# Ledger of designs, part 99: designed miniproteins, single chains, continued (3)

Each design is a single chain, and the fold is of that chain. pLDDT is the mean over its residues in the fold that is shown.

## One batch from the design tools (miniprotein)

Design m11442
Fold by ESMFold2-Fast:
Structure m11442 (fold): chain A 61 residues (1-61)
Amino acid sequence: SMATQQGLIDSVVLFIKSVASQNDKETTKKKVKFLIETLRKRGVSEEVIKKIEEESKKILS
């Protein structure tokens, strides 16, 4: 459902914010890249991944 997809996005974004607060930008970028690749392998849709990537760019700006 769309609500389930939004819940996944929100949870992943909170996780990325936590990683960013504890790591430098370059380390955070590497961890985010690995996380996104893992989500793709788990069959998460490209629409959801794109939203996560856009939010991660805002966090790392």
Scores: mean pLDDT 84

Design m11443
Fold by ESMFold2-Fast:
Structure m11443 (fold): chain A 62 residues (1-62)
Amino acid sequence: TIEELLRKRIGPDGTITLEDALEVARELGLDEFKSSEELMKKIGEDGTITLSDAIEALKKVA
């Protein structure tokens, strides 16, 4: 479920934005504050997160 929802929002380069990852967290009913904290730890210099890092971050909240 987490992986499937994130995969639908990844860009051509295989990364996902913080905003799109947070929208997935909201769709899953996860805590927005905790999701933001875990996702921000994984964010790159370009403001994007890899699919695997986004999955790991949201699994820690679930």
Scores: mean pLDDT 78

Design m11444
Fold by ESMFold2-Fast:
Structure m11444 (fold): chain A 64 residues (1-64)
Amino acid sequence: SAADLRARIAALRRDIAELDRLMAEVRATLSEKDPLRAEIILGMYEISRAATELLVERLEERLR
């Protein structure tokens, strides 16, 4: 249903916000101490964020 799709989209947007918070934490705490490890971790979060964003876009298309 449309209500179920909206609930799923809301949950995924919260996941994106959490990924943004985690990425900011890595930049604040790790990037100067261990740049290579920070780059790897940020790359993993970036992939997860992009996949989640794509899923949100696909679900929002279904509501149009």
Scores: mean pLDDT 88

Design m11445
Fold by ESMFold2-Fast:
Structure m11445 (fold): chain A 100 residues (1-100)
Amino acid sequence: MEITEEEIRKILSLSPEEQFELAQTEDGAILINTAISVAEAEAKGYIRKEKGKSVVDIEKLSEDPVYAPLVEKLGDKKEIELETFANLLREIYEKALKER
């Protein structure tokens, strides 16, 4: 499932009760954790708006060891779109939950 910026903003606007209900499913838990991680990166100043588009600053993100596994997948990129960042986080959460 590909996550859009609109979906992330919608999830973050949910009440705590609505977020709790969404988190009761595996897919919903992945969505909530992805949205929260995006909000945390934005709060830390790693995400900026440029010409109406949200972009993630990879150089700033790379200074935070919490994001090291994600940064390694991005190689020489200096910035990525928020949707790309969100979908990489989603993949990391899916792998963490799908312990085979």
Scores: mean pLDDT 78

Design m11446
Fold by ESMFold2-Fast:
Structure m11446 (fold): chain A 80 residues (1-80)
Amino acid sequence: MSRREMEDEIEAVALGFEAALEVAKRNPELSLKDWIEIAGRAMAAARKAIEENRDKPFEERRRAAREAARRAAEEAAAEL
């Protein structure tokens, strides 16, 4: 992987887990299985947002990824 691709992947993973942890703090009744599902959806959304914004600076890609991860985690939690 290029350094940029590695940095983007690390950010997607980190932002996905960050979003899932915030949802877990607000929903203490969530099982570990549910939390893993929320984290997976949040990470996938963050990765997609980074890919859609690959032509933009890192900070803008990270901002888009954070917002996408938060939205995906909220939507996943609402379905549980």
Scores: mean pLDDT 81

Design m11447
Fold by ESMFold2-Fast:
Structure m11447 (fold): chain A 78 residues (1-78)
Amino acid sequence: ASAEEKEEIAIVKESAREVARELGLEDPAVLRLEEGEYLLLVVAPSQEEADRLAERVAERASERLGRPVEVRGALISR
């Protein structure tokens, strides 16, 4: 449903913002690929840091939603 979808997106975005701040990274762009599956566009020094951010966001969002959420990090270059 639209309301449930908006809640999932909001929780993932909030979790991404919080984790990025904790890791000293800028806020990633959050893309929804399908239900429970997200891609983060991350500015970071390496793919390892992007992967770490995505893993932490998946854990936090899954806990908050009470269901599994998959999150992948894609490193973007300027």
Scores: mean pLDDT 83

Design m11448
Fold by ESMFold2-Fast:
Structure m11448 (fold): chain A 97 residues (1-97)
Amino acid sequence: SVEEARARAAEALSEAGKRMTDLINQLKEAIENGDKEKANSLIEEFEKTVEEARQRMDEIAAELAKVDPGLAETVRAQADSLYEEAKKEIEELKKKI
């Protein structure tokens, strides 16, 4: 149903956002502590997390498009904004390593 697809998309966005926020916060802490090895490891984990989240969201959006193309576009836009903002913050933090 549209309701189930919408709930699944919202859950996936929330999970991705929370994981990205957690990784960014851990990276900030590693940088503040001068732990370059941990910072580099967290950046690698972040890149993998974004790739996995992007693939999952594309699958959810493709299924959602079969029942509500307009909502699928909204979900894709929200996911892209989430990934873009997180990547910008990581690029800024990388300059401090």
Scores: mean pLDDT 84

Design m11449
Fold by ESMFold2-Fast:
Structure m11449 (fold): chain A 83 residues (1-83)
Amino acid sequence: SLSAELQARMQALAAELAPEIERIQNSPVAPLEEILELMARVARAVWAVAREAGLPEAVFDELLRELAAALGVSVATVRERIA
């Protein structure tokens, strides 16, 4: 099912991105450029998962909300950076 496949892809993505996220979280003062670069990489990965799932808009929105929360930024901020 889409939910099971999506969860598996999200877990794989989270595992791949975990070191980058932990690095930022363990460095309370990170340059804005590093955060924006991470956001761009995360957005690209989320978009790839959404496209492979065959539901790019809805799936992208869902994954984007989760990742925005993990990064401590608003979904609107992430959307503006992607646009």
Scores: mean pLDDT 66

Design m11450
Fold by ESMFold2-Fast:
Structure m11450 (fold): chain A 81 residues (1-81)
Amino acid sequence: SMLSGNELVELLFKSKEFPEQQKLYEEAVKAGLDEADALLTIAYSIETGEKLTLDDIDKVVEEYLEEREKLYKILEEALKK
C-alpha cells in the first residue's frame, strides 16, 4: 500500500542518503510552499538524479502532477533501502 505524504517526509528525514533533497524540502516549507508540491519535487529529484532548487518546484508540479502516485512509490522504495 502507498505511504501518505507525511509518512514519506518522516522517512526522508530518517535517511542519511538524501541530504540535498532534505535541504530542498526544508527550504520549501520555510518559504511557505505547499508540502505536497515540495514532496513531489523531491520524488522527481530522486528518480532523475537532478539537483533542483525552489524555482524548479512549480515546473515539476505542472509537468508531473499526474504521475504523483508513481513518483511517490519510487520515493518510498528509495527511502526504504
Scores: mean pLDDT 82

Design m11451
Fold by ESMFold2-Fast:
Structure m11451 (fold): chain A 58 residues (1-58)
Amino acid sequence: SMEEALRRAEAHGQKYAPALQQINKLVENGDLQGAIDLLVSLGGQRAEAEATVALLAA
Protein backbone atom coordinates (compact mmCIF):
# COMPACT_ATOMS: atom_id res chain seq x y z
CA SER A 1 0.00 0.00 0.00
CA MET A 2 1.01 3.67 -0.34
CA GLU A 3 1.09 4.02 3.47
CA GLU A 4 3.55 1.11 3.76
CA ALA A 5 5.73 2.60 0.99
CA LEU A 6 5.84 5.97 2.79
CA ARG A 7 6.70 4.33 6.15
CA ARG A 8 9.49 2.33 4.47
CA ALA A 9 10.95 5.46 2.83
CA GLU A 10 10.81 7.35 6.16
CA ALA A 11 12.53 4.46 7.99
CA HIS A 12 15.29 4.39 5.35
CA GLY A 13 15.87 8.12 5.81
CA GLN A 14 16.23 7.74 9.57
CA LYS A 15 18.50 4.69 9.15
CA TYR A 16 21.04 6.55 6.96
CA ALA A 17 20.83 10.06 8.48
CA PRO A 18 23.91 9.79 10.82
CA ALA A 19 26.23 8.93 7.90
CA LEU A 20 24.67 10.99 5.08
CA GLN A 21 27.51 13.55 4.91
CA GLN A 22 30.16 10.80 4.90
CA ILE A 23 28.29 8.87 2.18
CA ASN A 24 28.02 12.03 0.04
CA LYS A 25 31.77 12.68 0.47
CA LEU A 26 32.58 9.11 -0.64
CA VAL A 27 30.37 9.53 -3.74
CA GLU A 28 31.99 12.91 -4.56
CA ASN A 29 35.44 11.23 -4.33
CA GLY A 30 34.29 8.44 -6.71
CA ASP A 31 34.34 5.79 -3.96
CA LEU A 32 30.95 4.34 -4.86
CA GLN A 33 31.78 0.91 -3.40
CA GLY A 34 32.79 2.50 -0.08
CA ALA A 35 29.49 4.42 0.02
CA ILE A 36 27.50 1.22 -0.68
CA ASP A 37 29.42 -0.72 1.99
CA LEU A 38 28.83 2.06 4.55
CA LEU A 39 25.06 2.03 3.86
CA VAL A 40 24.99 -1.77 4.22
CA SER A 41 26.96 -1.54 7.51
CA LEU A 42 24.16 0.75 8.83
CA GLY A 43 21.70 -2.11 8.22
CA GLY A 44 20.66 -1.24 4.67
CA GLN A 45 19.95 -3.91 2.06
CA ARG A 46 22.70 -4.03 -0.60
CA ALA A 47 20.31 -3.60 -3.56
CA GLU A 48 18.73 -0.52 -1.91
CA ALA A 49 22.19 0.86 -1.03
CA GLU A 50 23.32 0.42 -4.65
CA ALA A 51 20.19 2.24 -5.90
CA THR A 52 20.72 5.08 -3.38
CA VAL A 53 24.40 5.56 -4.35
CA ALA A 54 23.47 5.50 -8.07
CA LEU A 55 20.97 8.33 -7.45
CA LEU A 56 23.55 10.35 -5.47
CA ALA A 57 26.14 9.86 -8.26
CA ALA A 58 23.71 11.00 -10.99
Scores: mean pLDDT 71

Design m11452
Fold by ESMFold2-Fast:
Structure m11452 (fold): chain A 59 residues (1-59)
Amino acid sequence: SQENLDESIKDSENGAPAAQAALAAEKKKFGPDLSEEQRHAANTAATKAAVEAIKKAKE
């Protein structure tokens, strides 16, 4: 529905900056050449940051 689409757009707008900030922070810790394990950890941190930002935006 249109409402679900609007929520998805807002979630993306609120989540993407938080995810990018988390990825940048992990890359700073490990440097530009991330191992597979470090990339997985960075992606997990980015996903968690996005979810938390989306939750806060809805409150």
Scores: mean pLDDT 71

Design m11453
Fold by ESMFold2-Fast:
Structure m11453 (fold): chain A 75 residues (1-75)
Amino acid sequence: MEAAREEVERYGRRALELVRRAAADPANRETDLARAVEYLGRMRRLGAEAGPEVQELADRYIREVQRLAGEAALA
């Protein structure tokens, strides 16, 4: 359980870094957003396998990453 939570937090933090970079640097935006999407997929799979508490944590990171990615795409 702890290992799954740590991995979700690691993936979530990395995805957030990538979408923030995408907002700041248009030259690398598509690449950074594509990498962030890969981390969203990893978090979804890990949440589905590890149980409701990890899934809820993954869903919170996914929502925040999607919100920021939407802002980056519209900027």
Scores: mean pLDDT 81

Design m11454
Fold by ESMFold2-Fast:
Structure m11454 (fold): chain A 99 residues (1-99)
Amino acid sequence: DKARELLEKAEEYIKKAEEYLKKGNLEEAQKKIIDAVAYLTVAEALLERELSDEEIEEIYNAVKEVLESTRKKLTEEQLKEIIERLKKSLEELKKKLEK
């Protein structure tokens, strides 16, 4: 199940973001957050309709490009808040997958 694999990847990148944030590496934490958001976005789209591998890659790359292009440096407090929101989104999507 591709949706499950994408949610597992999102969870992995959320954990990596927390680790980098704990180490004070805000730049790497932000990069891992971008990957997590991209994986959550494509997983949510896949739960709404069937997607080809090419469509999955396109959505992932588009989301990642938009987020990386912002070049906005986030504070530690902002990164913590975003990580908490991503954890909630991940749990909600996991519940949809188990239906």
Scores: mean pLDDT 80

Design m11455
Fold by ESMFold2-Fast:
Structure m11455 (fold): chain A 64 residues (1-64)
Amino acid sequence: TNPSGEQLNAALRVAGEAIREAQAAGASPEDAAKRAEERVLEETGVPVRVTWHSATDWEVRPVP
């Protein structure tokens, strides 16, 4: 199901929070991305893919 604009905005916010928490905990980029994907799905119901580009450049995209 396509996410609503509100769900997508919530997903992006939750992903950003999860990435920051994982990085603060010393997680690898791969672990941070996976944790963010899992938290977004759990909290918002939106399946997303999180891609690491750099420590300050992460991409979050809805997955069909």
Scores: mean pLDDT 78

Design m11456
Fold by ESMFold2-Fast:
Structure m11456 (fold): chain A 66 residues (1-66)
Amino acid sequence: MSETVKRIVELLREIGELVRDQLSPEEQAAFERYIEEAAAKLETFSEEEQERILKGIEEELARLKA
């Protein structure tokens, strides 16, 4: 797994933890499956595309924490 994809997965997990108490058990399970599938797909993207996605997730996480 690339370092960029690892960082994206870490940020997605952080978002999941921030909203965990607002999610049903079914939604929590769906989010966990989404992270696994997203990681596999991200590995097929170019480095430039991975960096663009990383930046977008960082911006969304900052918005959620504001």
Scores: mean pLDDT 79

Design m11457
Fold by ESMFold2-Fast:
Structure m11457 (fold): chain A 94 residues (1-94)
Amino acid sequence: SHADLRALQSEALQLILELVSQGKSWEEIAEALLKFLEELRAQGVPAEDLRTVADAAFRALEWIRSQTPLSEEEREEWERVLRELRERVAEIIA
């Protein structure tokens, strides 16, 4: 349902915010999000809904990055992690 989908989006956002508050690396946050999406797929969540949840998570990560002062090296690391995350998410959804 629409309410269930919004609950899943909220859960993904809460996961990201909790890991950020704990000082987790971008790679650790990406791995946690991948596991979350894999668990949803295993529970039978449709690909369309997984895509919606993933899109919400990507928007949250981009917003958090925009609020964080990064060095050039940290920005390159962020761009690498996000690219790899997008590719692995596409494989989970397919």
Scores: mean pLDDT 86

Design m11458
Fold by ESMFold2-Fast:
Structure m11458 (fold): chain A 87 residues (1-87)
Amino acid sequence: SQEALDAATELLRRAIKLLREALRKVEADPDDPKVRLEADILLGVAHLLVAVARLLLKLNKVEPTAEQQALLAEFDRLAARLEALLA
């Protein structure tokens, strides 16, 4: 359904926004344990949002749109960058 596609897109955009926020915080204060903990929480929440978006698409038996595929690729790049900084 269009509603499920729109909901999946919004979840992916929200996940990316959380990762960008986490990256900005960690890059500003990379050794602050509170910043690192907040970034870990934001990373976890972002992964949960992507999991829900993927589940919505699967339950509706629809393939991700080109826009959604681009958002998923963006998410993967940002998540990998953040995970490397938190290691």
Scores: mean pLDDT 90

Design m11459
Fold by ESMFold2-Fast:
Structure m11459 (fold): chain A 81 residues (1-81)
Amino acid sequence: SHMQQQQIDRNARSMIDGMRSAIDFGNDSIRNNAPQDTINRMNSLLQSMIDRMRSIRPSLSPDMQRQMDRMIREAQRVINT
């Protein structure tokens, strides 16, 4: 239903906001030469969030799928740094 799709999209937006915060933390940690244990925990968190995003992606609107794909790419760049 339209209301179910709106709720799914709202939940996805919250997840995207959480990912943005995690990416910002990751970039700050790298920039500030954080300890390797901190980097490892951050990378594990980002990977878990990517996996969760990928699992819900098929249920999302096309616009939300594009936003989620962008966030996944940004998170992967942080992990690869």
Scores: mean pLDDT 86

Design m11460
Fold by ESMFold2-Fast:
Structure m11460 (fold): chain A 64 residues (1-64)
Amino acid sequence: AEATVAEIRARLEAVVRDRGSRAEFLAAAAEAAEALVADPTMTVEQTEEVQAALARAWAAVRAA
């Protein structure tokens, strides 16, 4: 769970840093959603961390 959260966050942060397209963001978001469904041991706090990372990445991509 913790490793999955870190990987998702790193992926989303990379999309933002590299000025990735909306398509790249959507791919990363789909990967995050799949990982959340695949790991039922994910805590509410970890899920909120992923959701916050998704919101930040989307705001950055949308502003570009």
Scores: mean pLDDT 75

Design m11461
Fold by ESMFold2-Fast:
Structure m11461 (fold): chain A 80 residues (1-80)
Amino acid sequence: SILKEIEERAEKLIKKLEELKEKYKNDKLKVENLQLMIDYIKEKLAWLKKNYDKLSDEEIKELVDELENIVNDAIEKIEK
C-alpha cells in the first residue's frame, strides 16, 4: 500500500529529526526548529491521509519527495 510506504518514509524522517534533537539538545533554537519540522511532517502526513482518494500515486510520490527535499535542506542549514 502506498499509504504504508508514506507512513514508513515519514517515520524515518521523524526518527532522523529526533536523533538530531538529541545531538543538539543544548541548542534551544536548533531543537525548536527540528520540532517544527517534525510537526510539519505530521501535519502533511495527516493531510495526505485525508486526501488520499483525491490524488494519484504519482502526485502522492511527488509530494513526499518534495517534503523530503524540504526537510533535508532545513537539516543542512541547521548543520552549518
Scores: mean pLDDT 84

Design m11462
Fold by ESMFold2-Fast:
Structure m11462 (fold): chain A 88 residues (1-88)
Amino acid sequence: GKLTTVEITALFEDKEKAELIGLRLEEALKLLKEVKKVTVSVEEENGLAKLTIKAEFENLKTAKEVAKQLEKALKEEGALEVEVKITE
């Protein structure tokens, strides 16, 4: 069937914090039955840590809901910037 991809990018001042948050969110996403594939990466960019989370969903409605929850969680954890891309 047609899959919806959610890609979230967040910038943090602290690389270790970004890596820890990325690990926790990857584990949480893998527990969701609606999630088919999860990838998480952390890269250094211009003195900041760039966390990228990519997840595939069977349902657009679930993808949008999870994307909102992830954006909120990243902002609450101290992300300087969060960008969300949803592709169907």
Scores: mean pLDDT 86

Design m11463
Fold by ESMFold2-Fast:
Parts: sequence; C-alpha cells; structure tokens
Structure m11463 (fold): chain A 66 residues (1-66)
Amino acid sequence: RAEELVEEILEALDEMDRAYADKSPEGQARLDEAGQRIGDKLAELRALGYTPEQIVELLERVRARR
C-alpha cells in the first residue's frame, strides 16, 4: 500500500516536470492536477501513520529500486 502510494507520487512528480516545460494552459491544468494528486497521496500516507521522515525514506527506497 505505502509503496504503491509512493510510486504514484513519483509518477506524478515526473508528470509535473513534463507539464511545467509545456507552458500552455493545458500544461498548467496538468500541473495543478498532478500537484493535487501528490497532496492526496501524502495525506493517505499520513493517515496510515507515516511521518514526513518515513515518507522521504520510502521515496528514496522506491526510487532506488527502479
């Protein structure tokens, strides 16, 4: 569960990078949507009892396994 949420956060971060480069209204809408998804997934991780420090550790671990 937590690793799935972290994977989704990492994917949304990659999407934000691509959308930011676009500079179009569609790109701005994708940026806003990806940012909201990241916020929602972070809230879910916190609801599961993860601290900010643990979330960072999970992000690093999942990224290293890719």
Scores: mean pLDDT 77

Design m11464
Fold by ESMFold2-Fast:
Structure m11464 (fold): chain A 99 residues (1-99)
Amino acid sequence: ASAAVSFANAGVFDLAEAAAKLALKKDPDSPLAYVALGHLYFLKGDFEKAKAYFEKAIELAPDSPLPYLYMALLYRQRRRFDEAAAWVARARELDPHLR
């Protein structure tokens, strides 16, 4: 599937990235700020930056299933289904109500 990014979307991403980076200046250990940055780079198709931010969120909050689910989405987007399944399994181990 092809994803097209418009000029309006680029401006919104720049503002959201600036907001997340400002949140990190106030609290450099905020896992939610790292999840937000990872999600932005995931939407931009930047796998390596998205992965790095989600890994940092996992370091700060290893018991939170959300960054593990985003890691699964990253690998699924790259058609690496075995790695994606492993990340989903980790998320479900943290929250068995995930469906």
Scores: mean pLDDT 78

Design m11465
Fold by ESMFold2-Fast:
Structure m11465 (fold): chain A 94 residues (1-94)
Amino acid sequence: MEEAEKLREEAEKLKEKDPVKAAELYYKAGLLFYEAGDLESAIEAFEKAAELFKEAGDTKSAARALFELSIVLNEAGDADRAREAFLEATKLLE
C-alpha cells in the first residue's frame, strides 16, 4: 500500500511537467494496488495512466493500461466498463 500510494503521489506531481513519466508511475501504482487487492485504487490508477498515455500519443502503453483496467473492472464486477476498456485498447493497436 505505502509504495503504491507514494507512486501515485509522485505521478500527481509530475502530470503537468512530465505526463509520460506520470502515466508510467500511475501504471506501476495500479499494479501494486491490484496485487494488494485494492481494486478501486487500481481502477483509478490505470484510468489515469491510460488517459495520460493517450494524450501523449503513446498508443501501445495506453492499450496496455486499458487491458489491465479491463481485467480489474471484470474482477470488480463491472463487465460493461471492462468490455469498453478492452475494445478501446484493441482499437488503439489497429
Scores: mean pLDDT 88

Design m11466
Fold by ESMFold2-Fast:
Structure m11466 (fold): chain A 65 residues (1-65)
Amino acid sequence: MEEVERRVLGAFLRFDADGRGYIPASQFAALEAELGVALPAALRARGRVTPDDLPGLVQLVLEAR
């Protein structure tokens, strides 16, 4: 696994502390700080980040470099 992919997955697992399979909106600020990215408005409106969103987060982290 690439370092960025591993970092994004690791952040997902940390912020999904309840094991629900998603990151709740209450953790968005911490997720953004950890990855150094701003979440898309569509994710904020939905109020959760799911595993299907992880490839998009990987791309945002790569673009922020």
Scores: mean pLDDT 76

Design m11467
Fold by ESMFold2-Fast:
Structure m11467 (fold): chain A 90 residues (1-90)
Amino acid sequence: AEELAEEAERLRETDPLEAARLLAEAADRAFEAGDLERAAELALRLAEVAREVDPRLAASALAAAGMAYAKLGKEEEAARLFEEARALRA
């Protein structure tokens, strides 16, 4: 998971779509491991990278971060992220 996130950072400027793909895989691995704080962090980074190139993927990433925050008991942060995700859906 960490290795995928590091590779994504290296690719962010040269290949943002591949960076987004690696961040999505890293976030999924963090969710599977039950590391909700790391999953939220990676999903937010995915949303940032994807925002200009794939708004639909960015919306999915924000919703995933919202789900992680809701499970962590951070209801205000979760609600904000779900609203941001809704706003990005075409």
Scores: mean pLDDT 81

Design m11468
Fold by ESMFold2-Fast:
Structure m11468 (fold): chain A 65 residues (1-65)
Amino acid sequence: MKEVGFAIAVIGFAIDEGLESVKVEVRDGVVVVTTHGKDKEKNERFAERAREYAEKLGLEVEIEF
């Protein structure tokens, strides 16, 4: 349940930052977020927001660019 809510939020964060692609998977309680963006600054802001929100929910997250 928390993982699904987190995935929806992460998609929103990606849209807000103007990222071109985002993929979210849940594997054994770990949320794997993959995005391919050329702008490192946008990627860093996205990653920071995603990690902060995951921490609030008590979720393990792995972010890949």
Scores: mean pLDDT 77

Design m11469
Fold by ESMFold2-Fast:
Structure m11469 (fold): chain A 91 residues (1-91)
Amino acid sequence: MTTNDQIREFIENGEKATLRFLFLDKNLNLYEEEYEVRTEEELQAVSKEVEKWAEENDLALLTGWVLATPEHRKAYEEELARIKKSLEANK
């Protein structure tokens, strides 16, 4: 799960934070959604919208990531690859 502390650090520095969320449907298909937040209010709104969007589309929210650094991006890509491999093995 994404830590709010990293997101707040970017907002306080006048920067935008990029968030990625992974969703899974009933057929084991993965969906990626990207959000940009610039304020604490937007961060709170995105958290509610992500939950609502998943419910409205019959999706399970698997995880959220902050794509702030190349290291964060690499960790996200490694976890995404792990999830995809696990889903393919269970089909």
Scores: mean pLDDT 72

Design m11470
Fold by ESMFold2-Fast:
Structure m11470 (fold): chain A 115 residues (1-115)
Amino acid sequence: MGKELRDLQIKISEDIETNGIEKVLEKLKKEDPEIAERVERILEAAKNGETEDEDPVVSLIRKLLHLAMERKDTELEKNIIAMAVTYEKAKKLGDEETIEIITYRVEQAIEELEE
């Protein structure tokens, strides 16, 4: 399970680049409507500058996505959306290794953006 989810972030990022975010979210909603709803809430919150969530990793994802949107950094936005999908799937499956990997990547991205 863990290895397949680690590669999922890259696959989702590539799917967003090829088909656009709306089509990727439509596909996700058919496969897992709960994960799609959680990711859509992250996207809407980030657009509105609402960076606070009860989950500290989701709060960091929202902050990163808001910064990517403000900077019009489409590559970063795509990668953060892919991280959000991977994180929510890992949480649903109880994949603690993937949760730790995504948490680390999100924390590193925040440090790089604050410099």
Scores: mean pLDDT 80

Design m11471
Fold by ESMFold2-Fast:
Structure m11471 (fold): chain A 79 residues (1-79)
Amino acid sequence: DLYREAQEEMTKGFDLLPPDERERLEERLGRAVSGARDSSEMFLGLSDVLRDFSEEVRDSHPEASEHLERASELLRQIG
């Protein structure tokens, strides 16, 4: 179940982020969901947000970055 695995990786990434970074990621994920016209576009949009965010936090929060990157890849496979 790719969706369950993606959610597990997202949860691990979120738990490793400080509250301000977590809030920033939640806001961007929310915009991707609200902008999507169908479930495929939603999963691809979420994947893109998670990948971009993982790159932004790679140096400051490398373990969180790894989990968010894995979640991104799993969501891309669903979309």
Scores: mean pLDDT 85

Design m11472
Fold by ESMFold2-Fast:
Structure m11472 (fold): chain A 73 residues (1-73)
Amino acid sequence: SEEKENMSKLSKEQRDMILEGIEDMTGLPVTEEDSVQDVWDRALAEMIATGRPLPSKDPEFLELLQERVEALR
């Protein structure tokens, strides 16, 4: 357990939300144990190929998502 790095790394709830959104967006099976980075990279590739935007309600949500994913790289 690491408190300081947990700020940049996703919490369980945030991870679940991202993985669920990616799974819904790409239709690819994703597990909680999978690396968000790997899943996100795959989702990004398909999003770019299809030109599909992320299911976001807020532009700030996209920025947060990207920041969180980059923190895991």
Scores: mean pLDDT 54

Design m11473
Fold by ESMFold2-Fast:
Structure m11473 (fold): chain A 64 residues (1-64)
Amino acid sequence: SKLLEELAKIAGVSVSKVSAMLRTIALQPTEEEQELLIAIAEKDGGISKELLRKAIEEEKKKLA
């Protein structure tokens, strides 16, 4: 998706790496665990928490 391409560009990594990261966060059983991983991804990748949450919700829809 275009959103994954933009996130990959911001973080300086491949689309596959971003997709794997978002899927890992989306599969966490609790919102607290998801928010912890989002905070780590923001710090490591420089992607805003708002944009990460949007991308994770899109990944959840693909997994449902």
Scores: mean pLDDT 79

Design m11474
Fold by ESMFold2-Fast:
Structure m11474 (fold): chain A 90 residues (1-90)
Amino acid sequence: SAKQAEIDKLQKLKEINEQLKEALKNGDFEKAEKLEKELQDLVVSMSKDPEVAAIARASFNTASKTATKEKQIEYNEWSIKLLEEKIKKL
């Protein structure tokens, strides 16, 4: 169903964010960079609006380049919580 497909995508986003958080905590920057790219590609693929997709990609690239690793971990924890809340409401 459309609802199940949406839940599956949100769960996948959560899993990638959890893996990214652990990679950042462990100082595995090579793994973190790979996971950030997977996260960006998935978010872009979920948007039906090309402008929204472009904004999402730009936002992820900006956060990755300018945020400290500690701040990036905070962003990932917030994103995980938001995704859990969205899944629960579906």
Scores: mean pLDDT 70

Design m11475
Fold by ESMFold2-Fast:
Structure m11475 (fold): chain A 74 residues (1-74)
Amino acid sequence: SPELEEAARRLLEEGRRVLDDLVAKGQITPEQAEEMRRQLEQVLEDMKNAGYSVEELERAARLALRHLVAKAQA
C-alpha cells in the first residue's frame, strides 16, 4: 500500500531525528542510535507485512522508539 509505505518512511525519518537529537545531547552513542534506528525499521517492515493500519503503525512506532531508548539505558 502506498499509504503504508509513506507512513513507514515518515515514521522512520521521525525516529531518526529523535535519535540524532539524543546523540547530540550525549544521551546515547551514534552506534546505539544506528542500532535503534535499524530495530525501528524492522518493526515498521514487520507491521506493514502483517497488514496493520497507518494509525496502528504510528502508535506502535512511537511505543517501539520509547522501548528502544529505555532498553539502551539498561
Scores: mean pLDDT 82

Design m11476
Fold by ESMFold2-Fast:
Structure m11476 (fold): chain A 59 residues (1-59)
Amino acid sequence: MLSPIAKEAGELVKKVKAGDFSDELIEKIKQVRKQAEESGDTVGLVAAKIAEKLYEEKK
């Protein structure tokens, strides 16, 4: 089972792919990335970084 942080980061990736480029989404991505870094959740950290990269590339 994915951790709650990894699951949340995966949902953020889906939102970016669906065309959500709101300021609220990028703030949430940064928050989830920080939580993953603080907890040592490698899967959540990778997913959050993917969401952030896709957000910056697609806007």
Scores: mean pLDDT 80

Design m11477
Fold by ESMFold2-Fast:
Structure m11477 (fold): chain A 91 residues (1-91)
Amino acid sequence: AKELLEEGKKLIEEGKKLIEQGKKVLEEGKKLLKEGMQKLKEAKTAKETAEAVGEVMRGLGLIVEGELLIKAGEKKIKKGKELIEEAKKLE
């Protein structure tokens, strides 16, 4: 019973950390995408265009990573809450 409660709490804490990390990565990705899109509009040379496209692609990658981290964190919180409820039913 106590072990199940502690496991549930640990999963919730891990899930919260993943959501916080995912939100930070998502925000960084959105900022990089916005900056890359702006540079792409202002690009005058092939080199500037390639650099801007690189920033857009990196921004998109971070957005996907952030979203996946948030979803992973939400799944861990759900499992942790389920374990805590099961522990309470056994007491």
Scores: mean pLDDT 88

